# Designs tried in a protein design run: designed miniproteins, single chains, continued (5). Part 67

Each design is a single chain, and the fold is of that chain. pLDDT is the mean over its residues in the fold that is shown.

## One batch from the design tools (miniprotein)

Design m18306
Fold by ESMFold2-Fast:
Structure m18306 (fold): chain A 78 residues (1-78)
Amino acid sequence: MKAEELRKEAEEVRERMRESAERLRERGEELLKQPEKEYIGLMLYIGAESEEWIGERLTKKLLEEAERVRREEEELRK
């Protein structure tokens, strides 16, 4: 059902966003070791933190939507 699909999608989004943020953070850390690229490294760190925050918010919204759809499907069966 659609609700189950949304929950699975939310879990996949969370994992992908976490992996993406981790790669950005690692890249940012490497660049921060270079004074001439410190600004770029900092921007990548900010990007990683933002991506984790957006990922958590998006996952929460998807889970809320999945619960809403589940309740709606349950009501329609009655």
Scores: mean pLDDT 79

Design m18307
Fold by ESMFold2-Fast:
Structure m18307 (fold): chain A 73 residues (1-73)
Amino acid sequence: SLADWARQAAGTLRVALSQPEERAARIARGMAEALRAQVPEAQPLVDLLVEAADRGREALAEAAEVAQRVADS
């Protein structure tokens, strides 16, 4: 389900946020690419991850919160 993928994205972003910003962005982009290839219905999560990776650490932290809220829905 989208909620299960959102939970995975939130977990991945929490791990990414423990890393330096460049590596955090790389991890987020990697997750987005995996979702795009395997789960076309997760396009909103892909967009969230790509935009956050481009905008930096604060946006990655916000994306983790958004993904967690979707997972908890």
Scores: mean pLDDT 82

Design m18308
Fold by ESMFold2-Fast:
Structure m18308 (fold): chain A 93 residues (1-93)
Amino acid sequence: PHRVPSEEEKERIIRLLEEALRAAEAGDIEAAMEYLQEAELLAEEAGAILASTAASMAILAIAVAKAVGGSDEEAAKLAIPAIRKALELAKEL
């Protein structure tokens, strides 16, 4: 058995992922990345491994899209499904 996140940790992870999703949907990739990085680190430390992994996938999608010269809109389009999955997993904690 892995560590189970506290209710406060779960609420913070959910809030950060909801803000990341909102920022990505608005095309604010810098804000989305900041929220995703905070959510990923908090989820990993809290033992929410699946939510942390999904957040890491969203971060990677943004980084790869931007590295190949993609727009913020293109980066958001690639990241949003992973952010939504991370949020779903966090709500199941």
Scores: mean pLDDT 83

Design m18309
Fold by ESMFold2-Fast:
Structure m18309 (fold): chain A 95 residues (1-95)
Amino acid sequence: MLDEQRRQLEADYQRALAGQLSPAQIAATARRARELAKRLETSSDFLELVGDVEKALGDDATAEQSYKASEELRKEAKELEEMAKQLAALAAQAE
């Protein structure tokens, strides 16, 4: 599970909000958040494709599970993208 990586990003995000990170550290954290978001989007796209195949084969129940997993990852990716945007704004302010 990615709990450790997510937890570390959240900790760094909170430190950025508290003014405890340098602009370079904030920018690095924003980059890590964007990279994780892209990985989750790729996994989401793959699960959506798997769901489409399962549905085409008549396994609607399994397809729905794949689509649900895809939606959860897509939601998490959006949250990380918003975090990255906020971090980029903070880096600009903290210069």
Scores: mean pLDDT 82

Design m18310
Fold by ESMFold2-Fast:
Structure m18310 (fold): chain A 72 residues (1-72)
Amino acid sequence: MEEEFRKTLELFLESVEKYIRELAQTDKEKALAVLDRVIAEFERMREKYPDNPAIDEAIERLRALKAELEKQ
């Protein structure tokens, strides 16, 4: 169950990263705003499922993408 969730989450994160990177090419400000909303959704999910490390990893990965985009 945890492995299936982690795999599904990985595919979702790959899709989100691709979408955000494509959006950032035309509208960086909008891309960052969308990314902030996705991070906030995962933070709320973390509160409901505090024992799921995959959610922490997702938040960390999305925050790293935000830092990368802001650096440019």
Scores: mean pLDDT 80

Design m18311
Fold by ESMFold2-Fast:
Structure m18311 (fold): chain A 60 residues (1-60)
Amino acid sequence: GDPRAIVAAASAAAKAGDRAGAMAGAHELLQLGYSREEVLALAREAGSEVLVDAAETVGA
């Protein structure tokens, strides 16, 4: 998938309270070859604590 579209969808899901959707987006980015640090940086850049927490959880 397109990483920009994945970040946008995951961020929108997080804002809507859809934690599962946010986690799915974080997992997709990891599967595309982004590091956990890069995914976490993208989540923090989006300004969503839910997405940050989802990104941390997916890597556990």
Scores: mean pLDDT 74

Design m18312
Fold by ESMFold2-Fast:
Structure m18312 (fold): chain A 65 residues (1-65)
Amino acid sequence: SMAEEARKQAETLYKGGSSAENLMVAGLVLGFEGNLEKARAIADFLRELGHFELAEQVDRAIAAA
């Protein structure tokens, strides 16, 4: 699924040295573009990492799309 793929990509980027803030920016872009399934997967991954405020910003982008 798109969600599984997005989560795998986010996890790979994070393990490769990307910051949680960079993942949030990717989620915002996906949300604003209407890629809601991928954006939600990134927000969920950020919550699992404990970055609740960053996840909330992605959720707001999804709501605005």
Scores: mean pLDDT 83

Design m18313
Fold by ESMFold2-Fast:
Structure m18313 (fold): chain A 100 residues (1-100)
Amino acid sequence: SAMEELRELGERRLEEMRAAGAPEEEIRMFELAMQNRLAPDPAVAEELAELAAAMLKKELEKLGQFTPAEIEAYATGVRAAYLSGSAAAGEAAVQEELAK
């Protein structure tokens, strides 16, 4: 079935990410995203949103170019985007701001 094929593709991608030495946080985020896609669950969506926000905060803090208030504003936006199902739009908006 299409759902089984999607699950198998997701499992293969997770194995590829692990083999490539991707950060555990990135692997977890992909796993949660696949779980929510295959079987939508508000709890999984909330966990994915919180993880995405935490990862963004960590990256912005490393750059040292943003105030704590700016970091929290971006993190809040990413949380909202993931919870609304607009994750791709939220990610694109963050990338555009970081490119300035």
Scores: mean pLDDT 75

Design m18314
Fold by ESMFold2-Fast:
Structure m18314 (fold): chain A 93 residues (1-93)
Amino acid sequence: MIEEKKAKIRALLKALEEASSYEEALKAALEILEQLEDVYDPELVEEFVQALKNSPFADKLLPLLEEQLKNMQKHSDPNVRKVAQDLLQGLNS
């Protein structure tokens, strides 16, 4: 199950890179966030940061995701906060 979720994250990362529209890219990015909360993996977080920065929609995605990640840092679930903090650090580096 964990390996299946990691494989799903990698498939979603490819979908994010291959997205032909902002809406497709945003959907893939949000689904990756949901999966990372369940199977937190720092290597996949780093891969996600790179996929976001390399997206043709990065200029539109990054500000929106940074706002969502800042809101996620206030979440009651510590795993949600951890994912948000690590992603914000990577995106602002």
Scores: mean pLDDT 79

Design m18315
Fold by ESMFold2-Fast:
Structure m18315 (fold): chain A 78 residues (1-78)
Amino acid sequence: MEEDLREIRRLLEEAIAALSTGTAEGLARGQELLARAQRLAAEALARDPSAREAIEALFAEYEPAILAAGAAAVAAIA
């Protein structure tokens, strides 16, 4: 579980970095990385339902930064 949480965190951080480039390529990569993080979270939860709180807390921690970076990226390429 700790390894899954660490990998999810890394994917979320890489997604924020990609979105923060302000490019169309960065937006696409950020969205792909977010999708990977969500898939990994679903797989981890399927293996260990007790991990739900930790996974939800991790996504909640990064959600404001992801939303802000995503909005800025869309505005930058518009």
Scores: mean pLDDT 81

Design m18316
Fold by ESMFold2-Fast:
Structure m18316 (fold): chain A 55 residues (1-55)
Amino acid sequence: MTNAVVDGSLFRTREERERFVQRILAISRQRDAGKISTDEAMKEVNALAEELARA
């Protein structure tokens, strides 16, 4: 089984990891509340991952 999550793999500092996690949780909350679609949530998460990878 493959569990490829960005948390803990792309982060160099604890602060970057914390901010990323908080933003993912915010996106997840909006999706669970029905304010955004799963597709939109995935796009947001991917954008955050790209931002982190480029930092």
Scores: mean pLDDT 70

Design m18317
Fold by ESMFold2-Fast:
Structure m18317 (fold): chain A 110 residues (1-110)
Amino acid sequence: MSIEEVVEKFLKALNLPTRELYELIRKIVDEIKDYSPEELFELAERVLDALVEAYKKGEITREQAIQAASLFLTEIYNLLVEKYPEKKEEIAKRVTKLFVRFWFELDVVS
């Protein structure tokens, strides 16, 4: 799947009931499990940017954006650490930096 297709599927999931949201996230993770680390981080940045834009447009709440970002980044972290356990600390730092940037972007109105 392309990064744009994954982003679109994820955004559509945000208004689904909890069980359907969970199952869709699991399916997305299964579809991206063969991505390179760079592709996974590029996807994470695109998903976070899309969540910020959806929040700024009033399409989702701040709480929905934070929960979705936390869930998605946790899945990316787990997938990367499983594939590259020797890079665990490097992966953790990069994931943390993405989440910190996301939180700042939610609070900044351009």
Scores: mean pLDDT 77

Design m18318
Fold by ESMFold2-Fast:
Structure m18318 (fold): chain A 75 residues (1-75)
Amino acid sequence: DVEELKKEAIEALEEYARTGDSQALARAVGYILDLVGKEIEAELNGDQETAEKYRKAIEEVLKAMDEADARLAAS
């Protein structure tokens, strides 16, 4: 489920932003890799609708990662 992977990635990034815990960042990266793998799989299967859903989720997660990094740098 794209929404569940996105949610878990964002929650891990929020934990990383609060704590600076590299384990939380590692979990977020793992979820991002899962999202990327699913996007590629959908594209290879010609499922453009599913691929677009995963691309949107990846974009949102990457924005959250940039925000988390900026928040830690500001602290």
Scores: mean pLDDT 84

Design m18319
Fold by ESMFold2-Fast:
Structure m18319 (fold): chain A 68 residues (1-68)
Amino acid sequence: MKVATLPEDLLGKEYTPEELARVLGLDLKDIAFVNEKGELVTEPGKVIATYPKPGEKVGIGSIIVFED
């Protein structure tokens, strides 16, 4: 399994979920891409929060929150 570290400069930048998964070298199924309402995101959006925090290792069950 590929393990990536969340970039510290991720917050405030626009990505699609597919583009961000590619940048991280991960599969879309391994990460939850949601907006502030908890809805699945498929469109380009600004990243406003990540779990785990930027600078930490990302894995299965990680969550990336996009601006609504």
Scores: mean pLDDT 74

Design m18320
Fold by ESMFold2-Fast:
Structure m18320 (fold): chain A 94 residues (1-94)
Amino acid sequence: MASPEEREELIEEARKLLEQAKELQARVKKIKDKMSDEEYAKANRSLGQAIASAFKGMSAARAGDLEKAREHIERAKKSLEEAQKVIDAAEKKL
């Protein structure tokens, strides 16, 4: 049984992950000249995966499938963490 509060918490968490992904996309654009083509591709791939998973998480939460929502949110977090590591490593070269 899905609680209304738990559903809203998952939607808000997914929304925050989307905002974080957009901020990291802006950082990637600023440091593109400091990244290798492989680092740039990896960062964009991980960010795209995080965005897609966050949207799926929100959709599942809205549908009342809290288990799938949590799975998608966890995948979004992992993809966002992978993107963050690539970006941090590239910025360290500066």
Scores: mean pLDDT 84

Design m18321
Fold by ESMFold2-Fast:
Structure m18321 (fold): chain A 90 residues (1-90)
Amino acid sequence: MEEELEKKKREEERKEIAQRIGLALRAIGIVLDGILENRDTDPAKAARLEALLDEVNRRILDLIRRGASVDEFQAFLDEVEARVAAIRAE
């Protein structure tokens, strides 16, 4: 019976890791989409989004290093979405 609990714990840990990776990849994807939309039409916005991509990559590494929760990764994604929308609205 203890083996079933250990198996469930490992499955939950793997699921949480997959969820965190998925949220991180979405954040990167949103910034990349913004860069691709602006690179030919507004190079200044594209450059600002490239700087945001560097920040996003650094912050994802920090979240991973400190063992951040799925909720913290979701909050980070929400922040990145808002920041990309703000740059696009300028």
Scores: mean pLDDT 84

Design m18322
Fold by ESMFold2-Fast:
Order: structure tokens, then sequence, then C-alpha cells
Structure m18322 (fold): chain A 89 residues (1-89)
């Protein structure tokens, strides 16, 4: 298992946000891309994204990630990630 660092999480969020600005992503595609950027396989990333959205919806997924990433990414970057996810179809 690759060790999650503040740098790796911050970079994953930035890459995911940049992709979302250039392409029309769904919430599941956005979350799948985020988990892939964290080092998940595409299959694991998609399964994780679908599970979060099915169990918690977009609002619950956004809250879970904001809470879970606290201390691993700057507050401003986490807030942009949350707002972007909530704006996706």
Amino acid sequence: MKKLTEESVTEAIKKTLDKAKKEKLSAVEFLSLFFENLGYSPKEAQATANLMLTVSGKEGAALTLDTGLKGLAPDELREEFRKTLMALP
C-alpha cells in the first residue's frame, strides 16, 4: 500500500479539479478520477465512487471526503473540491 502524504493528496485533488474544469464530468467520474489519482486501480476507484454516491449521495460523499482529507490538504483546496463535486450532475 502506498503511503498517503499531504503532497500526494494535494496533487490528486489539483489534477482532479483541473480535469473537471476542462471536461464535463459526472459526480461518479469526478470521484473515480480522484481515487485513481490517489493510486487506486480504475476498477477500485470506480467501485469506491459508486459506493459513496449510492450510500451517501453527492452531499454525503462531499462531507465524508472533506472530513477525511482534513490535515491532508489545505482548507481552500478541500472547499473547492467540495463545491466542484456538488455542482456536477
Scores: mean pLDDT 81

Design m18323
Fold by ESMFold2-Fast:
Parts: structure tokens; C-alpha cells; sequence
Structure m18323 (fold): chain A 98 residues (1-98)
């Protein structure tokens, strides 16, 4: 679990740097790997959160193949599902700390 979070952070940073350098192919691969690791982490906490992340991954793949303005719309949907998953996991995590 700690290993998965560390791996996610590493991949997210690599994706961000690739995007800043306009290395879109590398950024896409890092984003795919990051979301996959995040899904594995979510599965250890809550299956509902994992399902939200799988939907986010689906929108991310559609976004890679899409052209503007559809690409931006798909990106926002992916972000919404990621936020739903994160919030759901956060609520579960906070209950465990009580």
C-alpha cells in the first residue's frame, strides 16, 4: 500500500514533467501507469473507489484518441471520476483513523 502510493507519486511527477516538455507519448504512458497503480491501491481500500478510477481510465483513453474540443470535455470527465474516487477513499481513510 505504501509502495503503491510511492509508485503513483513517481509516475504522476514523470507525467507532469513530460507534459511540460511536450512529450505527449511519454506523458500518456506515465498517466496510464499512474492510474493503473491508483486502481490497485483503491482496490485495497474500497471497490467503489476502484470502479470510479476504472471509469476515469476509460475517459483518459478516449481523450488520447480525441480531437479538440471533445478532448477537453473527456479530460474534465476523467478528473471528475478521479476526484470522486479520491474523496471516497479519503472518507474511508479518515474513518479508520478514529
Amino acid sequence: REELIARYRELAEKAERALEENRLEEAREYIRKAIEVLIEYAETIDEEAAEYLRKAAEYIEKMFDAEEPEKEELRKKAEEYIEKAAKHMQEKYEEELK
Scores: mean pLDDT 77

Design m18324
Fold by ESMFold2-Fast:
Structure m18324 (fold): chain A 85 residues (1-85)
Amino acid sequence: DEAHRLIEEGRRNGDIRGGFERAVELLLKQGKITPEEAAVLRRIFDSMVKRLEDGKPYTDLDGKEFVLTADKVAEGAKSLLDLHA
């Protein structure tokens, strides 16, 4: 998947925001998402990146804490695009 590749390149280059932006632009050009869907995707992704930058732990249903990594944000972004495209 070319969109997934763009996210992965962003992760490797330390520019996950740019990788995600290029992936969303590709999906828009392919007609797989609308501009309205792209806005929603960008908002959700921005929330994920802010949590990564905060370095704060999340709590799962069992009370176990985990911290977001760039790898997990990249996988979450790929899943987000798959769900909506």
Scores: mean pLDDT 74

Design m18325
Fold by ESMFold2-Fast:
Structure m18325 (fold): chain A 82 residues (1-82)
Amino acid sequence: MSPAVKAVIEEIKKIINDSSLSELEKALEAVELVMRFATEASVSELRELTEQLEKLAKETKTPSMEIAAHVARDLLAEKEQA
């Protein structure tokens, strides 16, 4: 895993483990982080992030992680078509 992707995953893990945030707030913060990463990331890095987020969503089964993984997949599809 690239250092950039690892840093984003660790930040997302902090967000989802923050007991002060609602699931909606976690989803919004995770999505914002994914969108910011996607702007600068290569297709390869965004693919790595998407696969890691989909794995975390499957393992956690939380709405926030499912939404973040879905947004990452959509952004990857757009970047691959550009």
Scores: mean pLDDT 84

Design m18326
Fold by ESMFold2-Fast:
Structure m18326 (fold): chain A 100 residues (1-100)
Amino acid sequence: SLEEEKKKEEEMIKRIDSLVEQLRATTDPAARRALAFEIVDLAIEGSEKVQEYAAEKLGIPLETLKRLREARSKPVNDEEALKEMEAIVAELRAHLARLA
């Protein structure tokens, strides 16, 4: 329902804010990367609003998150979808490296 979606959206945004604060306080590159990917994983499960919010906070293109969500919705044995996910993860790593 729309009410359930709104509650999930608000909770996801609060969790993203918490992770962003942790990311800003963290100096270790491996830990920063892990926090950034945790934000990405939350965002792709959320609404477009959640995805836009996470993209802005991480400084990554919204389109990259949309592509990742679409690729993950395809069957696990779809070889083209697996290649697309690998390419998207590489793009995300490159964007997130700029935050260091």
Scores: mean pLDDT 80

Design m18327
Fold by ESMFold2-Fast:
Parts: C-alpha cells; sequence; structure tokens
Structure m18327 (fold): chain A 79 residues (1-79)
C-alpha cells in the first residue's frame, strides 16, 4: 500500500540516523518526509506531522543522542 511505502521510507531514515550526525539526520528526515508525501499524498498531513516530530528528535540527538534516537523509534511505532 502507499502508506506502507511511506512507512518504509521513514524506517530507512530512522535506521540511518544511528550512523550519522544530528545535522545529517535532520536533513535526511526532511528528504524522507518529501518522499513519503509523494508516495502517499492522500495522507500528506500525517506524513508532515511525522516529519516534524522526526526532525525534532533528530535535533535532540545533538544534545542527547540516545533520547533523540528513542523518540525516533517512538514515532516509527506510531506511524
Amino acid sequence: SAARGARTIFGAAIAEAEKVSAEEAVKNMENAGRAAIEQDPASAERWREATRRLQEAARLMAEDREKGLALMREVAAEI
């Protein structure tokens, strides 16, 4: 389904976040959000909110990497 495709895109970006800087993770979440909306435009608002939360979690990685990554996993479980 389109929604499953969007979730797969975010899942890949979240997995990559464990290997990159907070700055790169923020950029990757923005790119994932655009791709997810393109994949499932009917749920665009859901994916914009997921992108916002994932970017917030990515920014938190700069101050507390473990907490930022934990919040990303929480978002992944909800989408």
Scores: mean pLDDT 90

Design m18328
Fold by ESMFold2-Fast:
Structure m18328 (fold): chain A 82 residues (1-82)
Amino acid sequence: LKEKLKKMAKELVENSKTGDPDITQGILDIYVGVSKAMVENGMPEKIYELSQQLRDAVLAGDEDKAVQYAEKLGELLEEYEK
C-alpha cells in the first residue's frame, strides 16, 4: 500500500502541472472525503490530517512533501489493517 500511495502522489503532482487541474483536484477532494468518513467510523484523525496535507502538497506541486505524506498515510493505514 505505501509504495502504491507514493507512486500515486508522484503521478498526481505531475498531473497537477501538465494535465487537467480540475480532475486532479476532484480526485484529491474524493480522497480527503473518504479519509474523513473513515475517521467518523473510528479510524485515527491523523488519516484525515495526512490526507489534507497530501492534497495541499500535490496542489502546491511539492513532490517531496506529497510523497512523504503519502508514505506516512500508507504506514498508518497498514498499522490499522489486519
Scores: mean pLDDT 76

Design m18329
Fold by ESMFold2-Fast:
Structure m18329 (fold): chain A 81 residues (1-81)
Amino acid sequence: SAEEAFEEGKKLFEEGKYREAALKFGEAIEQDPDFAEAYEGLAEAFEKLAEESEGGAKETYLALAERLRARADELRARAAA
């Protein structure tokens, strides 16, 4: 389920396995595209991958993370309306 993929992603993130965490957060989003917390988790994983990257790769991860955080905020705002 989306929740199971999200929980596995959080566990991998806490273990410092940011690429594997990103994959699991992505799986959660694929199963539930309205799962705001999964977008936030993926953004945090990409921010960690950006810290481990240089140049264009770093810029790409940070840009993707910003977009994902914006999407999480949008989904939360829609749920509150």
Scores: mean pLDDT 88

Design m18330
Fold by ESMFold2-Fast:
Order: sequence, then structure tokens, then C-alpha cells
Structure m18330 (fold): chain A 96 residues (1-96)
Amino acid sequence: GLKEELKKIIEEIKKETDVEKFKKLAKKAISLLKKEPDTELAKEFADALVDVAEKHPELLPVAIEALKELLKVAPKEAILYIIGRILRLIGMEIDS
């Protein structure tokens, strides 16, 4: 189903280092969350974006934009968590 596809994309995101591939995977994950919202998968996606951006700073702009797009489609229960993830990435840029 869509949730199984989303889980696979999140695992692919965790291993991605290419900016263009990361951007495509993030867009696909957001599309799937828009079709079938899931609080836990939205949080897992947000965590994957943060983890990858922390390891690969060149992905920071794409990760921030993906988190902003995620806010538009995520369940209400995930919103404050996602905001916290955005603030963490912005904090990393400020401390750089």
C-alpha cells in the first residue's frame, strides 16, 4: 500500500547523498503523505530529513524546503514535532 511505499522511500532517503535524487525522493514522500496522512510516518520522514542534512550539509536547503512542504500535508498531531525539526536545522546554519 501507500504506507509501505512511503516506508521504503524514507529508508532510501536515509542512504541518499545526491542532491537531485534526495529532492525527488522527498517530493515523492510528501505526495504519499498528502494521499494517505500518517502521524508516525510524517515524524519518521522529518527525522530522516534532519539526520541526512546533519551528515551532508549540502542537503540542508532541500531538507528545510521538504520540511516546510511537509507542514502543509502532515496531520495536526505531527505539526509541532516538524516545527521542532525545522528549528534544529536552522540552528545548525546559525552556529556554522
Scores: mean pLDDT 84

Design m18331
Fold by ESMFold2-Fast:
Structure m18331 (fold): chain A 70 residues (1-70)
Amino acid sequence: FDETLEKAVKANKEAYEKRIEQARKEASSLPDPEVAEKLYQEAREKAENDYKEGIEATKKHFENRKKYIS
């Protein structure tokens, strides 16, 4: 359980980091700095929410499993 949970948590963190990096690259390629900042902020907020939901869902899944293991 602990190893599987740790792997799932790590995968969520890696996905989050890649999304942030991609958003930064996309924003930096835009000619309009105001549009670039807006795009980056929106993508960052979405990535943060996806990451938090992913971690919470993963933790809840494993905690529920532990609770009902006989």
Scores: mean pLDDT 77

Design m18332
Fold by ESMFold2-Fast:
Structure m18332 (fold): chain A 60 residues (1-60)
Amino acid sequence: SKAREFFDKTAEKLKEYALSKGLPKEKIDEVIEKHRKRLDAGEHPLLVSLELANDIDLLF
């Protein structure tokens, strides 16, 4: 779906950024998967993507 595609592109970009800042891949992937489950449950992809970005930021 387009919603899944949007989230996946956003998650990939956030992962690249977080890795560039020295965060461990395992922790980043865990946070992304948590939010992917919310998208699968039908939550709005923009809101889920915004909250993913916030949760990644909290890892710093």
Scores: mean pLDDT 82

Design m18333
Fold by ESMFold2-Fast:
Structure m18333 (fold): chain A 89 residues (1-89)
Amino acid sequence: SIKEKILELIGLALRIIGLLLEENPDLDEMIQLAKEMIKIAEEIAKETGDVSPLLLAKRMIEKLLERFPDSEELKELLKKVEELIKKYK
């Protein structure tokens, strides 16, 4: 259901925020969580036409890039989420 997907998306975002507050955050774990956020956000956008979940995923990736500005994988995820926003808008 859409409600379950929204709750899962919120839970993933909160987990990323929690990891970012750690002294030595695990970048690989945060990247995997960001990938899951994009997947769920795209499913919501596909079903509802609402790109707001993809905008949340974009905001989280931007926060990760503030901490890890040289991460090529995060830059690729940012590009991917921007392309998805354009596709479903």
Scores: mean pLDDT 89

Design m18334
Fold by ESMFold2-Fast:
Structure m18334 (fold): chain A 94 residues (1-94)
Amino acid sequence: STTEQDLQINKLNAEFEKAKLANDADKLALLEEKAKELIEEDPNNASAWNLLGDIKEEQGNKDEAIAAYQKAIELAPPNSPYKHQAELKLKELS
């Protein structure tokens, strides 16, 4: 359900912030797998693409981060918080 997907994304975003603060490369790799699983389940999940972009950026994979953020922008509804964040990240990375 949409509510279940929203809860999962919120949980993964919180785990990402903790992994980033801890410099936990193994946790970032696990979160990448989880984000990719969400994308396989729903390729139109803009928030999952945005999370993948955040993970790739933190891993130093700039080109992959840009591609994921572009996909998030493409898929996000107008005025989505995820679209705004992805657009800001693209400006920083470009």
Scores: mean pLDDT 83

Design m18335
Fold by ESMFold2-Fast:
Structure m18335 (fold): chain A 86 residues (1-86)
Amino acid sequence: LKELAELLRRAAELMPGVAAGDEKAFEEFVEIGLKINELTQGKEAAEEARKDIEENREELFKEAQANAEKLRERAEGLAAQLEAAL
């Protein structure tokens, strides 16, 4: 739980950069998302997610930019819920 909350907090911190079109911030966000997926759904699910992201990178980047504020709020909310469970 603690590691998952820390990953979610870091993802939230990257959202302003993603909104600004920073490709490096998006790549970091993707790697955090894949690590969260591995921790919650297992390694095989994370590998499938990585393939989907690679095939749809441009579309996912545009979607992340458009939804950066909502992604930030959701990540912060989930992190707070996990921290409250500790």
Scores: mean pLDDT 81

Design m18336
Fold by ESMFold2-Fast:
Structure m18336 (fold): chain A 85 residues (1-85)
Amino acid sequence: MIEEIREKAKRVQELILNDAPVSDIAMEISELVQTLRKAGLPKEVIDEAVKRIVQTVDDLQSGKISKEEAVERIEEVTKELIEKL
């Protein structure tokens, strides 16, 4: 389960680094959310993490942050989620 969460988060990061369409990033975030639900994380924890990831993507799309900063933020959220398992 932990390795699957890391793999899904890494896919989101790779899509961001490769300038993938927002629709592709959104689909991979949905896959990550499904994996987190299967891992048994509470809904409120998942919902907060999703809000943080979506805000990160919005900040990237509006030019407020770099791709490197966006990847770092997603890594931080992923680490916090794994620590709550």
Scores: mean pLDDT 85

Design m18337
Fold by ESMFold2-Fast:
Structure m18337 (fold): chain A 59 residues (1-59)
Amino acid sequence: MIEELRQKFLELSQKLRELVRELRANKDGPKETIDELLKKVQEVAEELARVMREIREAG
């Protein structure tokens, strides 16, 4: 159980880092692109928060 949560945490952390990198690369780009990336960052951050809570509760 906890090993599965750890793997998911690492996968989501990597995805978040990739999205943040894309956001920085597109900082001077179209607003639509920035807004879409920000939405994806929020979605991944919410999933990370959920996984972190599960890890914390599992010990």
Scores: mean pLDDT 80

Design m18338
Fold by ESMFold2-Fast:
Structure m18338 (fold): chain A 86 residues (1-86)
Amino acid sequence: MWEEHFKKALEHMEKAIAAARAGDLAAAEAHLAKAQEHLEKFASVADDEQIKKAQLAAGEKQAELARALGDDEAAERLRAAVAEAK
């Protein structure tokens, strides 16, 4: 069941990125909040390896979101963190 929460977290992150690119910051924030709820549920039942894999995938989506919001510095920092963790 942890896999369902991780999948839903990524789906909401993708929706947040799409909303941010469209300039709908309220929708982007709402989807990001739902993604965080699912990540918290995932983390409560996942092992360390599953958490690391999820952090890499989520980090890549967070970098895309930051870039979509026009925060190139945050996007670069997040991409660097994901690259170091791989």
Scores: mean pLDDT 76

Design m18339
Fold by ESMFold2-Fast:
Structure m18339 (fold): chain A 92 residues (1-92)
Amino acid sequence: MEKELEIEIEESLVRMILGIGLIADSRGDVEGVKESADLIVKYVEKVEKTKSPEVAEATRKAAIEELERLYERSKDEEAKEYLKKKIEELKK
């Protein structure tokens, strides 16, 4: 029950960071999209070091799903290639 709440909080934080990336993408800000992807990866790494393995795994899965969503929505090839690289990095 307490772990379920932690997972919900971490998933919400990942979605909030993705929200920044979606705004950057809508403005044609390729660097902003890349920065949001970097921030999500760094956030997952921090959760892996500071939280239980179960919470860390759920956070990583949420990050992958949200980055894949941003990838599918983006129309910029450079942003898409960068997002694909970050998705593959998180899958390892």
Scores: mean pLDDT 84

Design m18340
Fold by ESMFold2-Fast:
Structure m18340 (fold): chain A 55 residues (1-55)
Amino acid sequence: SKEKQIKKLSSKPKDTLEEQALRLGEQQGRGEEVAAQLKAMKTREEIAEYILQLQ
């Protein structure tokens, strides 16, 4: 389930999740958009959900 995937990702440090999201954004040509979105996100859970949306 999506909830289990978020929980698993959220077990990682916030810095690691931010790096993972930025890497996915860069691979999709959306690096600037992803960087801007990450600045608005405060929790690991928000970043984890965003990573799942980018996949």
Scores: mean pLDDT 82

